# Ledger of designs, part 86: designed miniproteins, single chains, continued (3)

Each design is a single chain, and the fold is of that chain. pLDDT is the mean over its residues in the fold that is shown.

## One batch from the design tools (miniprotein)

Design m10973
Fold by ESMFold2-Fast:
Structure m10973 (fold): chain A 70 residues (1-70)
Amino acid sequence: SLGDKIFDAALDALESIGIHPSDEMKAKFREAARLDPEAMADSMISMLEHLGQDEAAKELRERVEELLKS
């Protein structure tokens, strides 16, 4: 599903900056992505930007834009 693809992209972005969410956090992120994939993606991109992770935020934004076009 779109939500699962957005979740995978967000998880990859977090892992790229050394954040390895717990199984409980992964479940919450996946649920959020399935409920509203665009809002979850936007929230994650904003969080990465606020953390100063501009490269990870840019890569996630580009992947999300591609997924939303398909």
Scores: mean pLDDT 84

Design m10974
Fold by ESMFold2-Fast:
Structure m10974 (fold): chain A 108 residues (1-108)
Amino acid sequence: TGLKAVADYLLDQGDFAGAARTIKGALENGDISIEEAAEMLARLFEKLGLSPELVEKVRNAPKMSIEELRKLRDEVIAELKRKGYPDELIANVEAVLDTLIKKKEEEE
C-alpha cells in the first residue's frame, strides 16, 4: 500500500485534514513507523506554513521524550489556532500527534 503516496497526493490537493487522517490511520495500524509518520507530519506542517522551528521539532519527534512530544503537540495546536485554520483540521492534526505520543509510550 502506497500510504506515503496517498498522503503526498492529499497534501498536493490541499486536503490537509485528509492527509492527517491518512497518517493517523497508518500509524495506528502499524503500516508506518514513528519515523515515517514524523517525516509525513513535517511535510504537512510545511504545507500549512508552520514555523521552521516546529517543522524541525516534529522531524526529531522519534528522539523526543513523552514530555517533549506533549509540549510539541501544544505548540503545534496553538500555532494552527493563531493562523486561523478550521476546527476540523486542528482536530485531525491533534489526533495524529496524540496517536504518535501513544505509540511512543508503547515502545518505551
Scores: mean pLDDT 85

Design m10975
Fold by ESMFold2-Fast:
Structure m10975 (fold): chain A 80 residues (1-80)
Amino acid sequence: DALVLRPATAEEEEALARARELVDEGLEHLRADTPEARARALEAFAEAQALVEAHRDTVGALRVVEYAARRLRELNAERA
């Protein structure tokens, strides 16, 4: 396999915890269903993506990606 995952350092764990917070913040903004809230959601998601990408070789980063994908699917189901 091309991807070998390692444990995150304490600094990386802090960054990935921030990424998870940004995912939750973005999803909260999307629920407001205004153009302004959508813009804030996209900004939060972009910051979360940058943090995940910086630490993509960690198990923690993979968990954030899986969390974000699940939460986005749940939001899309709520809006259907």
Scores: mean pLDDT 80

Design m10976
Fold by ESMFold2-Fast:
Structure m10976 (fold): chain A 63 residues (1-63)
Amino acid sequence: MEPVLYEVHRAELERDGDRLSMRLEVRALQGRLEIDVESPDGRLLGRIELEEGETGEFEVEWG
């Protein structure tokens, strides 16, 4: 499997009481980038899929 390279332009985590939110801005520099965001109890909250050269902005909330 070829190494996946990526660049993080933004990564923010916010808490409002029992609600958590995360904002990500990521660019895939080499290869396909796949990121799964999971809650502490193992539930899949979101999946980020980027092809090489793509930039994605994503917001995930849970609580």
Scores: mean pLDDT 74

Design m10977
Fold by ESMFold2-Fast:
Structure m10977 (fold): chain A 94 residues (1-94)
Amino acid sequence: SLKDEIEEILKEILELMKKKGFPESYINEFEKTAKEFLEVLPEMPEEEQRKLLETLKEILEQLKNETDIEKQERLALQIYVLLKDAVDRVKARK
């Protein structure tokens, strides 16, 4: 399902961050935000879920190929902001 695909890509991002040596504080914050995001995901329109999946795939591919630490941090921040903004949008609807 779309939710399963998004969950798998978030797990892949988390494992990649660990492999690239991101600080434990960044890993913990990402895990927390990803968990909150997955909890609200079913309340999002399917079209929004599809767009988020596509964007996450694009950023993940960039992160896999990026060797510059500052650019890796910017890509990880983009994912974090994307998830956080999505959670905030769902919460604002209630």
Scores: mean pLDDT 84

Design m10978
Fold by ESMFold2-Fast:
Structure m10978 (fold): chain A 94 residues (1-94)
Amino acid sequence: SSQRQQLLQNMNQRIQDLVDKVNKEAQELLSSGVDKDKVIEFLNKSIQLVDDAASQGYDVLQSTSDVNQAQQQVNQILSQTEEQLQKLYNEAKS
């Protein structure tokens, strides 16, 4: 359906935005003098979270028959992921 295709496109864009943000934050940590090992740990954990969020979002899109319910569940997964990424960034920065 066109609504489900649009939801998939929006989800893919949000996932890409999260990847771009993580890469930018990693560069900011390096430029601010954060230890390289901490930056690598931040990147590995952040990439894993984004990959897990993408997998969960795709599963929701395939298993949930109601497109509005699927959109709400995907939005919740991505919002929780954004919160977890912010926590990882704050931990790496300290």
Scores: mean pLDDT 90

Design m10979
Fold by ESMFold2-Fast:
Structure m10979 (fold): chain A 65 residues (1-65)
Amino acid sequence: SAPEVTVEKVYKFIKIMKLSDEQLVSFFKREFGVEIEDPKMSLEEKLKVFAEQTGMEPLNKSILD
């Protein structure tokens, strides 16, 4: 079954919690089992990898700050 969580909800959570790059990588691994190989990736690229690894729909570019 499709997950109830969306990439948009995850993005909003990251922004509300003001996660650092390291906290974001840890959050993806711990909660979703998603590995980010390059911590120097932009937030946009990290979210793209997250979407690809989880099978979720990628963020609309108009939602990114």
Scores: mean pLDDT 75

Design m10980
Fold by ESMFold2-Fast:
Structure m10980 (fold): chain A 89 residues (1-89)
Amino acid sequence: DASKEQVRILTVAGILLAGAQFISDLAQKRNDPNAAQMQQLTAQGDDLYRQLRGMIDDGAPLSTIRARLDELEDVVLQLESIFKASLAS
């Protein structure tokens, strides 16, 4: 049902954001040349997560909530790509 799907979406979003925050912090501590870009993407992810929570609280349509999760996933995938490239260098 919609309630269970909202809980699933929020849980997935929280895990994604936590992972992004960890990677960004690690990159900064390691003086990674892309650390600033990764921190910017993490801040964007945090903003998207707050918007997603607000949408759920406001009873937004599930399609709108899913679209916001897709945006968060895209940001996290961009961060992962940058981090993997840094590790390969």
Scores: mean pLDDT 85

Design m10981
Fold by ESMFold2-Fast:
Structure m10981 (fold): chain A 67 residues (1-67)
Amino acid sequence: MEKIDEILEEAAKKLGISKQELVDYLTGKKRFDKETLEKFSKVLNELAKKYGIPLKEIIDYAKEKYS
């Protein structure tokens, strides 16, 4: 579970945003443009595949810890 926090940090760095902005996206706290949503989903899917963790688990973790 703590490993997912590191994945979120890496995703934020790859996207050039803060971890808080990524969390706001994952928890639905803020609205984002479709183009931005597509960029976020691509990076998260890439990292999910790289670390062998389902994207669902990354999203669920963010919602549970940061909602």
Scores: mean pLDDT 78

Design m10982
Fold by ESMFold2-Fast:
Structure m10982 (fold): chain A 98 residues (1-98)
Amino acid sequence: LLKQQEEREEEVKKLEEELKNTPDEKKKKEIEEKLKKIKEQEKVAREVAEKLREIGLVIDAELMKKKGASLEQLGITEEEAKEAEKKYKEFEEEKKKK
């Protein structure tokens, strides 16, 4: 995957240099079309990577759900969770002091 990205970057750079140095309008259009195709392939690869990341997050969320539900899934804010944890800890400490 990394090798293919490096190859595409080199190809894009080469085509951009050719486009800059080519006075022929027909050849410019051909190079532009090749550049567009490479950029489209990069966009698809990026979308696939993003979807794989989303799937990972969903799996993590499901694993957290099995262990007692995530805060986000319960609609609880991080502040509310911290406040609840703090109150529970204070209650346990008070029990130990009495």
Scores: mean pLDDT 62

Design m10983
Fold by ESMFold2-Fast:
Structure m10983 (fold): chain A 108 residues (1-108)
Amino acid sequence: MLPEELREELIKLLKESEPSNATLFQLVADALDDEELRNLAFEKIIKYKVYDQEASDETIDKIAELLYKYGLIDEVIERLQRLLETVDSPAIKASLEKLINKLKELKK
């Protein structure tokens, strides 16, 4: 179950982060099955016309730390790995691979 506090923190991070990060938040929302985060991320993508941009290392680290804090690492890794197989963008693949690797490091 997605904790409400985690949703609030992810939405805050999305709003405060640069637009280039929005596609990673959409994929994280898909992995979490969170409609509100997905819709907000999609709105930011459309507003700023960012479609194929790498997320910042700072944003990846913050997302990973939040997922770790709320105990969602294993479930999210499996879902993000499945999403990675469907993504054609090299920039988005790089962002997903970095996030998955950071989550695996935190799990150790």
Scores: mean pLDDT 84

Design m10984
Fold by ESMFold2-Fast:
Structure m10984 (fold): chain A 74 residues (1-74)
Amino acid sequence: PEKDITVKEDGLTAVEAIQLQLSDEELSKSALKVTDGNGSSGSHLIENLTKDGELIQASTTIVKKGDVLRIPLK
């Protein structure tokens, strides 16, 4: 199972958009392993996050309002 989200704000990283738009409960049910970009070498580990059907690196990919991100669920 997967959950699609439509990005609501311009200029966020995909990680920031996910954290803003998904609840803590929804994040805990995702198969994403996400850490923020602040001082951690693990911050770039994302599994199966896609934008427009392509795998993306969530900590460096800047998203735009109206972009659709596909979130893998557990």
Scores: mean pLDDT 65

Design m10985
Fold by ESMFold2-Fast:
Structure m10985 (fold): chain A 66 residues (1-66)
Amino acid sequence: VSREELKKLLDEYSLNKDTVSLSEFLKVAKKLGIPEEEALKAIAEHSGYLGLLSRSEAIGILESLL
């Protein structure tokens, strides 16, 4: 999956142009075939454990899980 495809998925699932919620991130991760447990662990290991990520942070985490 390319970085441009990740951007398109975030545009599709995220309502805010700057941030991604926990539920939106999990929907994108599921679409990419990433297990929910791995997605949750990755968020918890990052500042996004509060359930909110910047889009650049979300892309970086998704790239690390692929």
Scores: mean pLDDT 75

Design m10986
Fold by ESMFold2-Fast:
Structure m10986 (fold): chain A 99 residues (1-99)
Amino acid sequence: SEEVRRKLREVEEIARELAASEDPDAQDTGRLLLSAARLLRETVEQVEAGTISPLEKEINLSMVMMGTTVAARGAEDPETQEKAERARELINEVLDLLE
């Protein structure tokens, strides 16, 4: 799906921006989001290719949701929190499109 690819790119851009920050809190949040985004991208690709089991898909998506929740809740700076929440919103939209 073009919409899934677009949303995933936006999540990856947010994650990379935060991970490249000189602020340690933003950098930590970015690294968590980057890990979640990578797992989500790989899971989306495997779903589209038909190469992932239903159980593996559920485990991967649960890990993605855990990572994004921890990143959003751990963000102390308001700007970092807003970006982490935007990434979580986009991830939820990708999950909805995968149903």
Scores: mean pLDDT 86

Design m10987
Fold by ESMFold2-Fast:
Structure m10987 (fold): chain A 102 residues (1-102)
Amino acid sequence: SSMVDNFTARLEAVAEKLAAASSDTETIFRKFAGHAHMLIRVMAQEQNWTDEQEAQAIDRVGQVVLNMEQQAKKNPDMPIKDLLQQAVDEIRQVLTELEAAS
């Protein structure tokens, strides 16, 4: 969908900037989560989502980010850019599933 593609492109741009930053893992994932949350809120307003749909999207996307942060902590040799890209890919799947359920 154009909505999911637009969201994904914006979040990929955020991921690229964060991966290039000289920041610790927790700061990177906190900022990434914050940007994803704000993008969901914007998308929810533009698409006229219910409060329940917005809350579900925030919860599921937040869980993806938390899982990727845990993977980063378990494997510090894995490039942060690859983990952020995996998070973007999984978030895209979550949003696609939520759109299909609507």
Scores: mean pLDDT 85

Design m10988
Fold by ESMFold2-Fast:
Structure m10988 (fold): chain A 64 residues (1-64)
Amino acid sequence: SAVARAAGLRELRELLARYADDPEAVALIQEAMARLETAQTEEEVSAIGRETRAGLEALGYDVP
């Protein structure tokens, strides 16, 4: 879904701005943005979002 993809990209851009000083977090978020380019369903978009948050939490962040 184009709408879900756009919403996902906006969320990832907000995370990118929030964690801009951490190159590992930046790389994780940029990978998630690249994956969104190939996402076809809302389920895929949601999975990418959840995996990105889990990855940031593994780096020690409390993600909102």
Scores: mean pLDDT 81

Design m10989
Fold by ESMFold2-Fast:
Structure m10989 (fold): chain A 60 residues (1-60)
Amino acid sequence: MTPEQRGERLRRARDEAGLSQREAAQRLSMSVATLSRLERGERPDLSDAQVDLLVRGLLE
């Protein structure tokens, strides 16, 4: 996936879980700024597998 597609997937998982960016960031043990950058596709250093783990963290 592209970084933009990974970010969109993460945003959709958060929306499906009913979480705000603040709540999702707290659940994933990261800053709101980091999550915002991820959702905007600004973190090309993250792999598809790493994003999959974050998505599972939001939905479980």
Scores: mean pLDDT 80

Design m10990
Fold by ESMFold2-Fast:
Structure m10990 (fold): chain A 76 residues (1-76)
Amino acid sequence: SMAEEAARLLAEGSAAFRAGDYETAIAHFRQAYALAGGRDWAALYGLGLAYRAMGDEESARRWFREAARNLAAEAR
């Protein structure tokens, strides 16, 4: 299912991030977010972490803001 594929991509993105492969992590997190219909705060948070690790603080700030917005929406 799309949910299973999104969960797998999120896990693979996290593994790539831990390995220091931030470009692969970003690709997986973006795909996970797209499969979740734009409603996956964990994938957005992962994007923020990966961009921050690469020194792209502006992109990291934007993704963290989007992750917080998505998390707040889930709490409602």
Scores: mean pLDDT 84

Design m10991
Fold by ESMFold2-Fast:
Structure m10991 (fold): chain A 56 residues (1-56)
Amino acid sequence: SSAKEEMKKQIEEEIDLALLRMKLGVLRIEKGITADDPLPEGTSREDIEREIKELE
């Protein structure tokens, strides 16, 4: 593997995480949680996935 390949994987994981955070944000709004309640910095992927599952 090259450094370029590793960088691509890192970026893809960052994109996937950002999409999960966006999905959670939409679900929180649907459940009446205000858009002014930002997700904490450093919220893990597992925490985000758990919240999504609970809100769906």
Scores: mean pLDDT 73

Design m10992
Fold by ESMFold2-Fast:
Structure m10992 (fold): chain A 103 residues (1-103)
Amino acid sequence: MPRAVLMVLVDGSMSEEEVKEIIRILVDHGAEEITVTGSDGRQITVERKDLTEEKLEEIAKLVTSVSEALILARFPTLEQAREAAKEIEERFPDKVKTLVVPL
């Protein structure tokens, strides 16, 4: 099955807890690496194995401090990326935009 990247565009109206929940959904669906880029150019990259509560807090603070942020999550399969996108869209309707890109 082809690998995929899930792009999640989030606006600054999201809370820190909502951002953390998005990251948890991505990891629960098998995201191996997550890169978060704020509209100010600040970037955090974290691998699944290095995801700590402190790293989640850093990501949440970055996303909530900017007008918009892009979250890129790398998945081992296209189906895992699609399932993650579906759960994020169902949980945060009208707050996020998602795009799944097969690799």
Scores: mean pLDDT 84

Design m10993
Fold by ESMFold2-Fast:
Structure m10993 (fold): chain A 73 residues (1-73)
Amino acid sequence: EEEELLKEAKEDVKKEIEDAYKKGMSLEVIKKRANGLIDAYASLLESLGKPEEAEKIKKELLEFMEKKLEEIE
């Protein structure tokens, strides 16, 4: 369940970064949009009473986002 959610979230973050980059958005805007998605996933888990899982997914997605942002610089 959580493993599938993490995979889906990583795919969404990657797509958001790639789509925003293709549209010529600045790295600052791309990072804000990606962070918005990460926060949405974390908030969903927190609202379901899973704050530890929310913290884990947020950490994993932030690390994934930073790695992807380095690839486009």
Scores: mean pLDDT 81

Design m10994
Fold by ESMFold2-Fast:
Structure m10994 (fold): chain A 63 residues (1-63)
Amino acid sequence: MLSELEARVLGLLLSHGDKALSARELAKELKVSQSAVTKALRNLEKRGLVERVSPGYYRLAKL
């Protein structure tokens, strides 16, 4: 199951389509700490739901 923050991160990435976003940009848009977003992104990447396209940038994984 996703945490509430993980679900919000996924929803925001989905709204941006194929665009890669940084943890800093996600934190700014969600009004949470960058460390909390980074932890959520790492958990989502481990689950195969997001992919790291470059250092610090993530997007929705192609399923």
Scores: mean pLDDT 81

Design m10995
Fold by ESMFold2-Fast:
Structure m10995 (fold): chain A 115 residues (1-115)
Amino acid sequence: SLEEGARKVAELLERAAELLRKAAEEIRKSGSVGDALSIVLETREEVEKLLEEALKVAPPELQPLVERTREEVQRLFDEALDLAAKGASVKDIAKKVEEAARTLEEAAREVRELA
């Protein structure tokens, strides 16, 4: 049902947001941009798997929202990786990861309101 599909999507988006929040905290505590980069790459892989699962279980009405959310999160990961490549601070890298977490939290809230 739409309600069951929406709940599963919201749970997957919430799980992905929690992973990003944890990753951002680990990045802020990291001793180097290299350590931060490793955290971003590992977290990206895990989050992409959760978003792929969300898209698979999403009812047709929610697929555009999940796709837009995935694209925005991927953009923010690309920005975090670009910052790392340019030698930006671990705090700036963490900020991009936190923005991705907020994007997922907002999407999850929107999905739960539609259930």
Scores: mean pLDDT 90

Design m10996
Fold by ESMFold2-Fast:
Structure m10996 (fold): chain A 95 residues (1-95)
Amino acid sequence: SSEKFLKEVQELVAKFIENLENKDYKGAAKNLIKLIELLSKYKKKKYEDIVEDFLDTLLSSNFKKEEIIKILEEMIKLTPNKELKKILEEKLKEL
């Protein structure tokens, strides 16, 4: 249901923010991977578009570039999805 989807998105976003506040980049990466997979499945968006939207949001929110790099590195290590891994590696090279 759309209500269940929105609740799951809100819970993952809240966990991601908590991880960032605690400098838990591995935890942040795990929750962001789950959020990307959920958005891809439910909204049928391409991984590249979702990753670009998140990077734009993080960069515009005055997060330090070093923190974004740390999150991307942890996501690359943790994701079992080869397509998502390739996109993350390409985006990391652009930073």
Scores: mean pLDDT 84

Design m10997
Fold by ESMFold2-Fast:
Structure m10997 (fold): chain A 99 residues (1-99)
Amino acid sequence: AREKAKKYAEKAVEYIEKAIEAVKKGDKKKAIEYAQKASDYLTLGKKYAEEAGDEEAVKYLTEAQKYIVGAIQALGKGDKKKAIELLEKAKEYAEKAKE
């Protein structure tokens, strides 16, 4: 429940950080791949947060996922600065969901 939500939020943060590094290195395909993995882990985190009744964690994980979607769209347009900004916001919300 809450512990599983935290583990998946931690995995999402890990993949968000990998996505940011891929953007910085100019690897658009890897950046999108890692961002999609982060989104998958955020979805699992939300499922377990909902099972735990942790409405605040659900809210933060939902916000993180919206920023991941925006980051993938920015990467599709070649906007690296916007992609990094949105990925860092996604990381901020995913980290808030762990506490």
Scores: mean pLDDT 88

Design m10998
Fold by ESMFold2-Fast:
Order: sequence, then C-alpha cells, then structure tokens
Structure m10998 (fold): chain A 55 residues (1-55)
Amino acid sequence: GPALEEQIAALEAEGERLERELVREMARDPNSARAKALAAEGRRVGLELQRLKAA
C-alpha cells in the first residue's frame, strides 16, 4: 500500500545518500571510522529494502 511504497522510496533515497557519502569519504580516507560507519549503515538499509520489496 502507499505506506509501504513511501517507506521503500525513503530507504532508496537514504541508500543513495549513504553511497555518495561513502564514495566521498573513501576517496579521503578509506580506513576512517566514518567510512566504516557509512558502509555498515548502507548494508543495513540494503537488507531492509530487500525485505520490504519481498513483501
């Protein structure tokens, strides 16, 4: 329903933002704590998206 579609759209937008930030941070310092945190958040968002799209 609309609520699920909105949640998917919001998570897709968040995933895109995290990917852009990760690419930028990795270019500056691939070993930074921020790069690790961004990668972990991106994985979490990706898994949640897969779960929601399977519903």
Scores: mean pLDDT 84

Design m10999
Fold by ESMFold2-Fast:
Structure m10999 (fold): chain A 73 residues (1-73)
Amino acid sequence: REAILRGAEVLREAYPQLTQEAKRQLQQGVPASDVKSQIHGRLRQLLVDAGVPPDEADDSADDAAQSIVDQAQ
């Protein structure tokens, strides 16, 4: 499962940057739902670019985006 391992590596590297971005947007008054949608889209694209299948990328991005937004609040 090389694609899954690569996806996990990409998420680990992206987490600090995206969490800080989420905190910044929430402090600016962006709704949490909008922040989650933006992070989800970015994570999904990063995972697909890393070779993760689109369906698995979507699921992983959703879980990761929710976690990031929850940590940023």
Scores: mean pLDDT 79

Design m11000
Fold by ESMFold2-Fast:
Structure m11000 (fold): chain A 103 residues (1-103)
Amino acid sequence: SPFDGNPEKLKTTPESIKKLFEEAIQALKDGDLETARVLADEAMAKLYNYIMLVPESVPYFLEDVKKLLEALEEAGMTETAQRLRDALRSIAIYTGNKELGKL
């Protein structure tokens, strides 16, 4: 079928995004700061794109985002944590979701 050719449109799921957050936190626990940075940046990019399509999903990710921010700050990755917060502020402005402003 001509419509069966787009599996990539289903590749980004909420579960796949949460897995990237978990993998970033695990890399921080392992002391692999460069892998943690790459995974955190990828998780944020995928989260941003997903929320732009599904703004009502913000509450579903709030705890995962909070855990990653806390883990990044504990590891001293202040620049990565700040980039994540800047992306969250952009999402908060776009979606009108005030809960992101508390992170």
Scores: mean pLDDT 78

Design m11001
Fold by ESMFold2-Fast:
Structure m11001 (fold): chain A 66 residues (1-66)
Amino acid sequence: SSQELMERLLEEVRKIMEEIKKTGDYSGGHRRLQELFDEARRTLSPEDFARLREEMLKIVTEMMKS
């Protein structure tokens, strides 16, 4: 289901952010996030993509507290 797909994509976002924090590979991590975002935009309906985008922004914001 799209809900299960969204949960998997959000978990992938968390893994990418944790990898960036651990390795300092901001360039590689940024490219992976951009690719994931672009694929999600093409794959999901506009409504499902909007939900995914909101949840992704929450994860990124929480992990990049500055």
Scores: mean pLDDT 78

Design m11002
Fold by ESMFold2-Fast:
Structure m11002 (fold): chain A 50 residues (1-50)
Amino acid sequence: SLNFTLPRGVNPKDVLATIDPSLGNVPDSNIKVEPIPSNPSFVNVTVTLS
């Protein structure tokens, strides 16, 4: 699994595709986006890899 923080409104798949083009096609069900209560301008992203 991958964990990283992004500004709100950035598409996680665009970031993943930049790292590895094969990761840009990860299913949405494998991508978890959670708001950060202490900083609502950012979100925590968790990607589950098979």
Scores: mean pLDDT 78

Design m11003
Fold by ESMFold2-Fast:
Structure m11003 (fold): chain A 94 residues (1-94)
Amino acid sequence: IDIASNGKEVRSVAEAAALYLGMATLSSTYRNSTSLPSDSPVPEGTPAALKAAAPNLSQLRELSERIAEELQRREDAAIEKGGISITFKPIVVT
């Protein structure tokens, strides 16, 4: 399960980012409200698609990792297609 599951186009990257931020918020809530085990179920307020794909925190973390990886790949491809500099320059970086 990944960004493609949203079925939305053009905005899929932005929506994936929003879901990613939403997961960070949920993680923060779990930490702040109660020290829950990693296999605890996700809150009922979680979108049905996410809840079905990742019914507990460990699966939610795996989903988050997959989304991040897919997002990075898509952004790299979009940057190359968009004519924006891909990070392969000899410029000394941070």
Scores: mean pLDDT 51

Design m11004
Fold by ESMFold2-Fast:
Structure m11004 (fold): chain A 100 residues (1-100)
Amino acid sequence: KEMEEKEEKAKEIVEEGFKKLLEETKDEKAKEYLKRLRELGEEMERLAAAGPTAENRARAAAIGEEVRKIKEELEKNEEVKEIEEKVKKEMEERAEELEA
């Protein structure tokens, strides 16, 4: 029961951090990449829940490659990097509080 509550809280922290990153990012192309990362993450969770088939493994590999390319593009954006560092610090502080 306690593990389920901690998992739910951890998910809330991640979702809040991502929402803040999207809201503070003004670059439209970067916002599009961030939204795409969220969609790909949700698809990856669905594939994991559906079980390990050859088709699901192939799709998961394709998603992983797309995520890698998007992350490389976002890493070139100084605005996103600056906001991400701030959000990451806030998320880490909240995660530590959750573990206590």
Scores: mean pLDDT 77

Design m11005
Fold by ESMFold2-Fast:
Structure m11005 (fold): chain A 71 residues (1-71)
Amino acid sequence: SAEELFEKGEEYRKQKKLKEAVLYYSLALNEDPENERALENAVGVLEELDMKEQAEALRNTVQFLRELKAK
């Protein structure tokens, strides 16, 4: 479930496994694009990794998924 994927992301972030954390947050957002906590945590981790372009791309992708789901 989206909740399990988000929780796994939180566990990896706590362990400082930042790339794995972003992966699981992204999987959670693909299942539930409305999960604001997953989006902000994923963006925060990408910024810690100095991946600013990827952080912006993630926000744009999630916005697109939200618009697609609203139709």
Scores: mean pLDDT 84

Design m11006
Fold by ESMFold2-Fast:
Structure m11006 (fold): chain A 100 residues (1-100)
Amino acid sequence: TPQERIAALIDQAKALLAELQARGLISPAQLARYTAILDETLTDSPLQQQLTVGALLTHLSVHRFALEKEHGPLSPEDQRLVDRLLEVLQEMELIAEQAK
């Protein structure tokens, strides 16, 4: 079901967020906040899931831009990790949109 697919993607997103924190790309406080948002998303309607995941995508994209502006380009490994997280979130948004 769409909800089972979203649950699996939330688990993937959490693993990727933990790796970002371990590499110093996000703070422990950011990891805790993003994890809480993903946990709350699991019980939401498809429309609310789409809006919440879209907002999280925007927030993470802005954070990446801010990091690159302050510190220069991310390493290829860090860039691939961030890209994979954004891909997982984009897939969640698409599934939520199609669940109508």
Scores: mean pLDDT 85

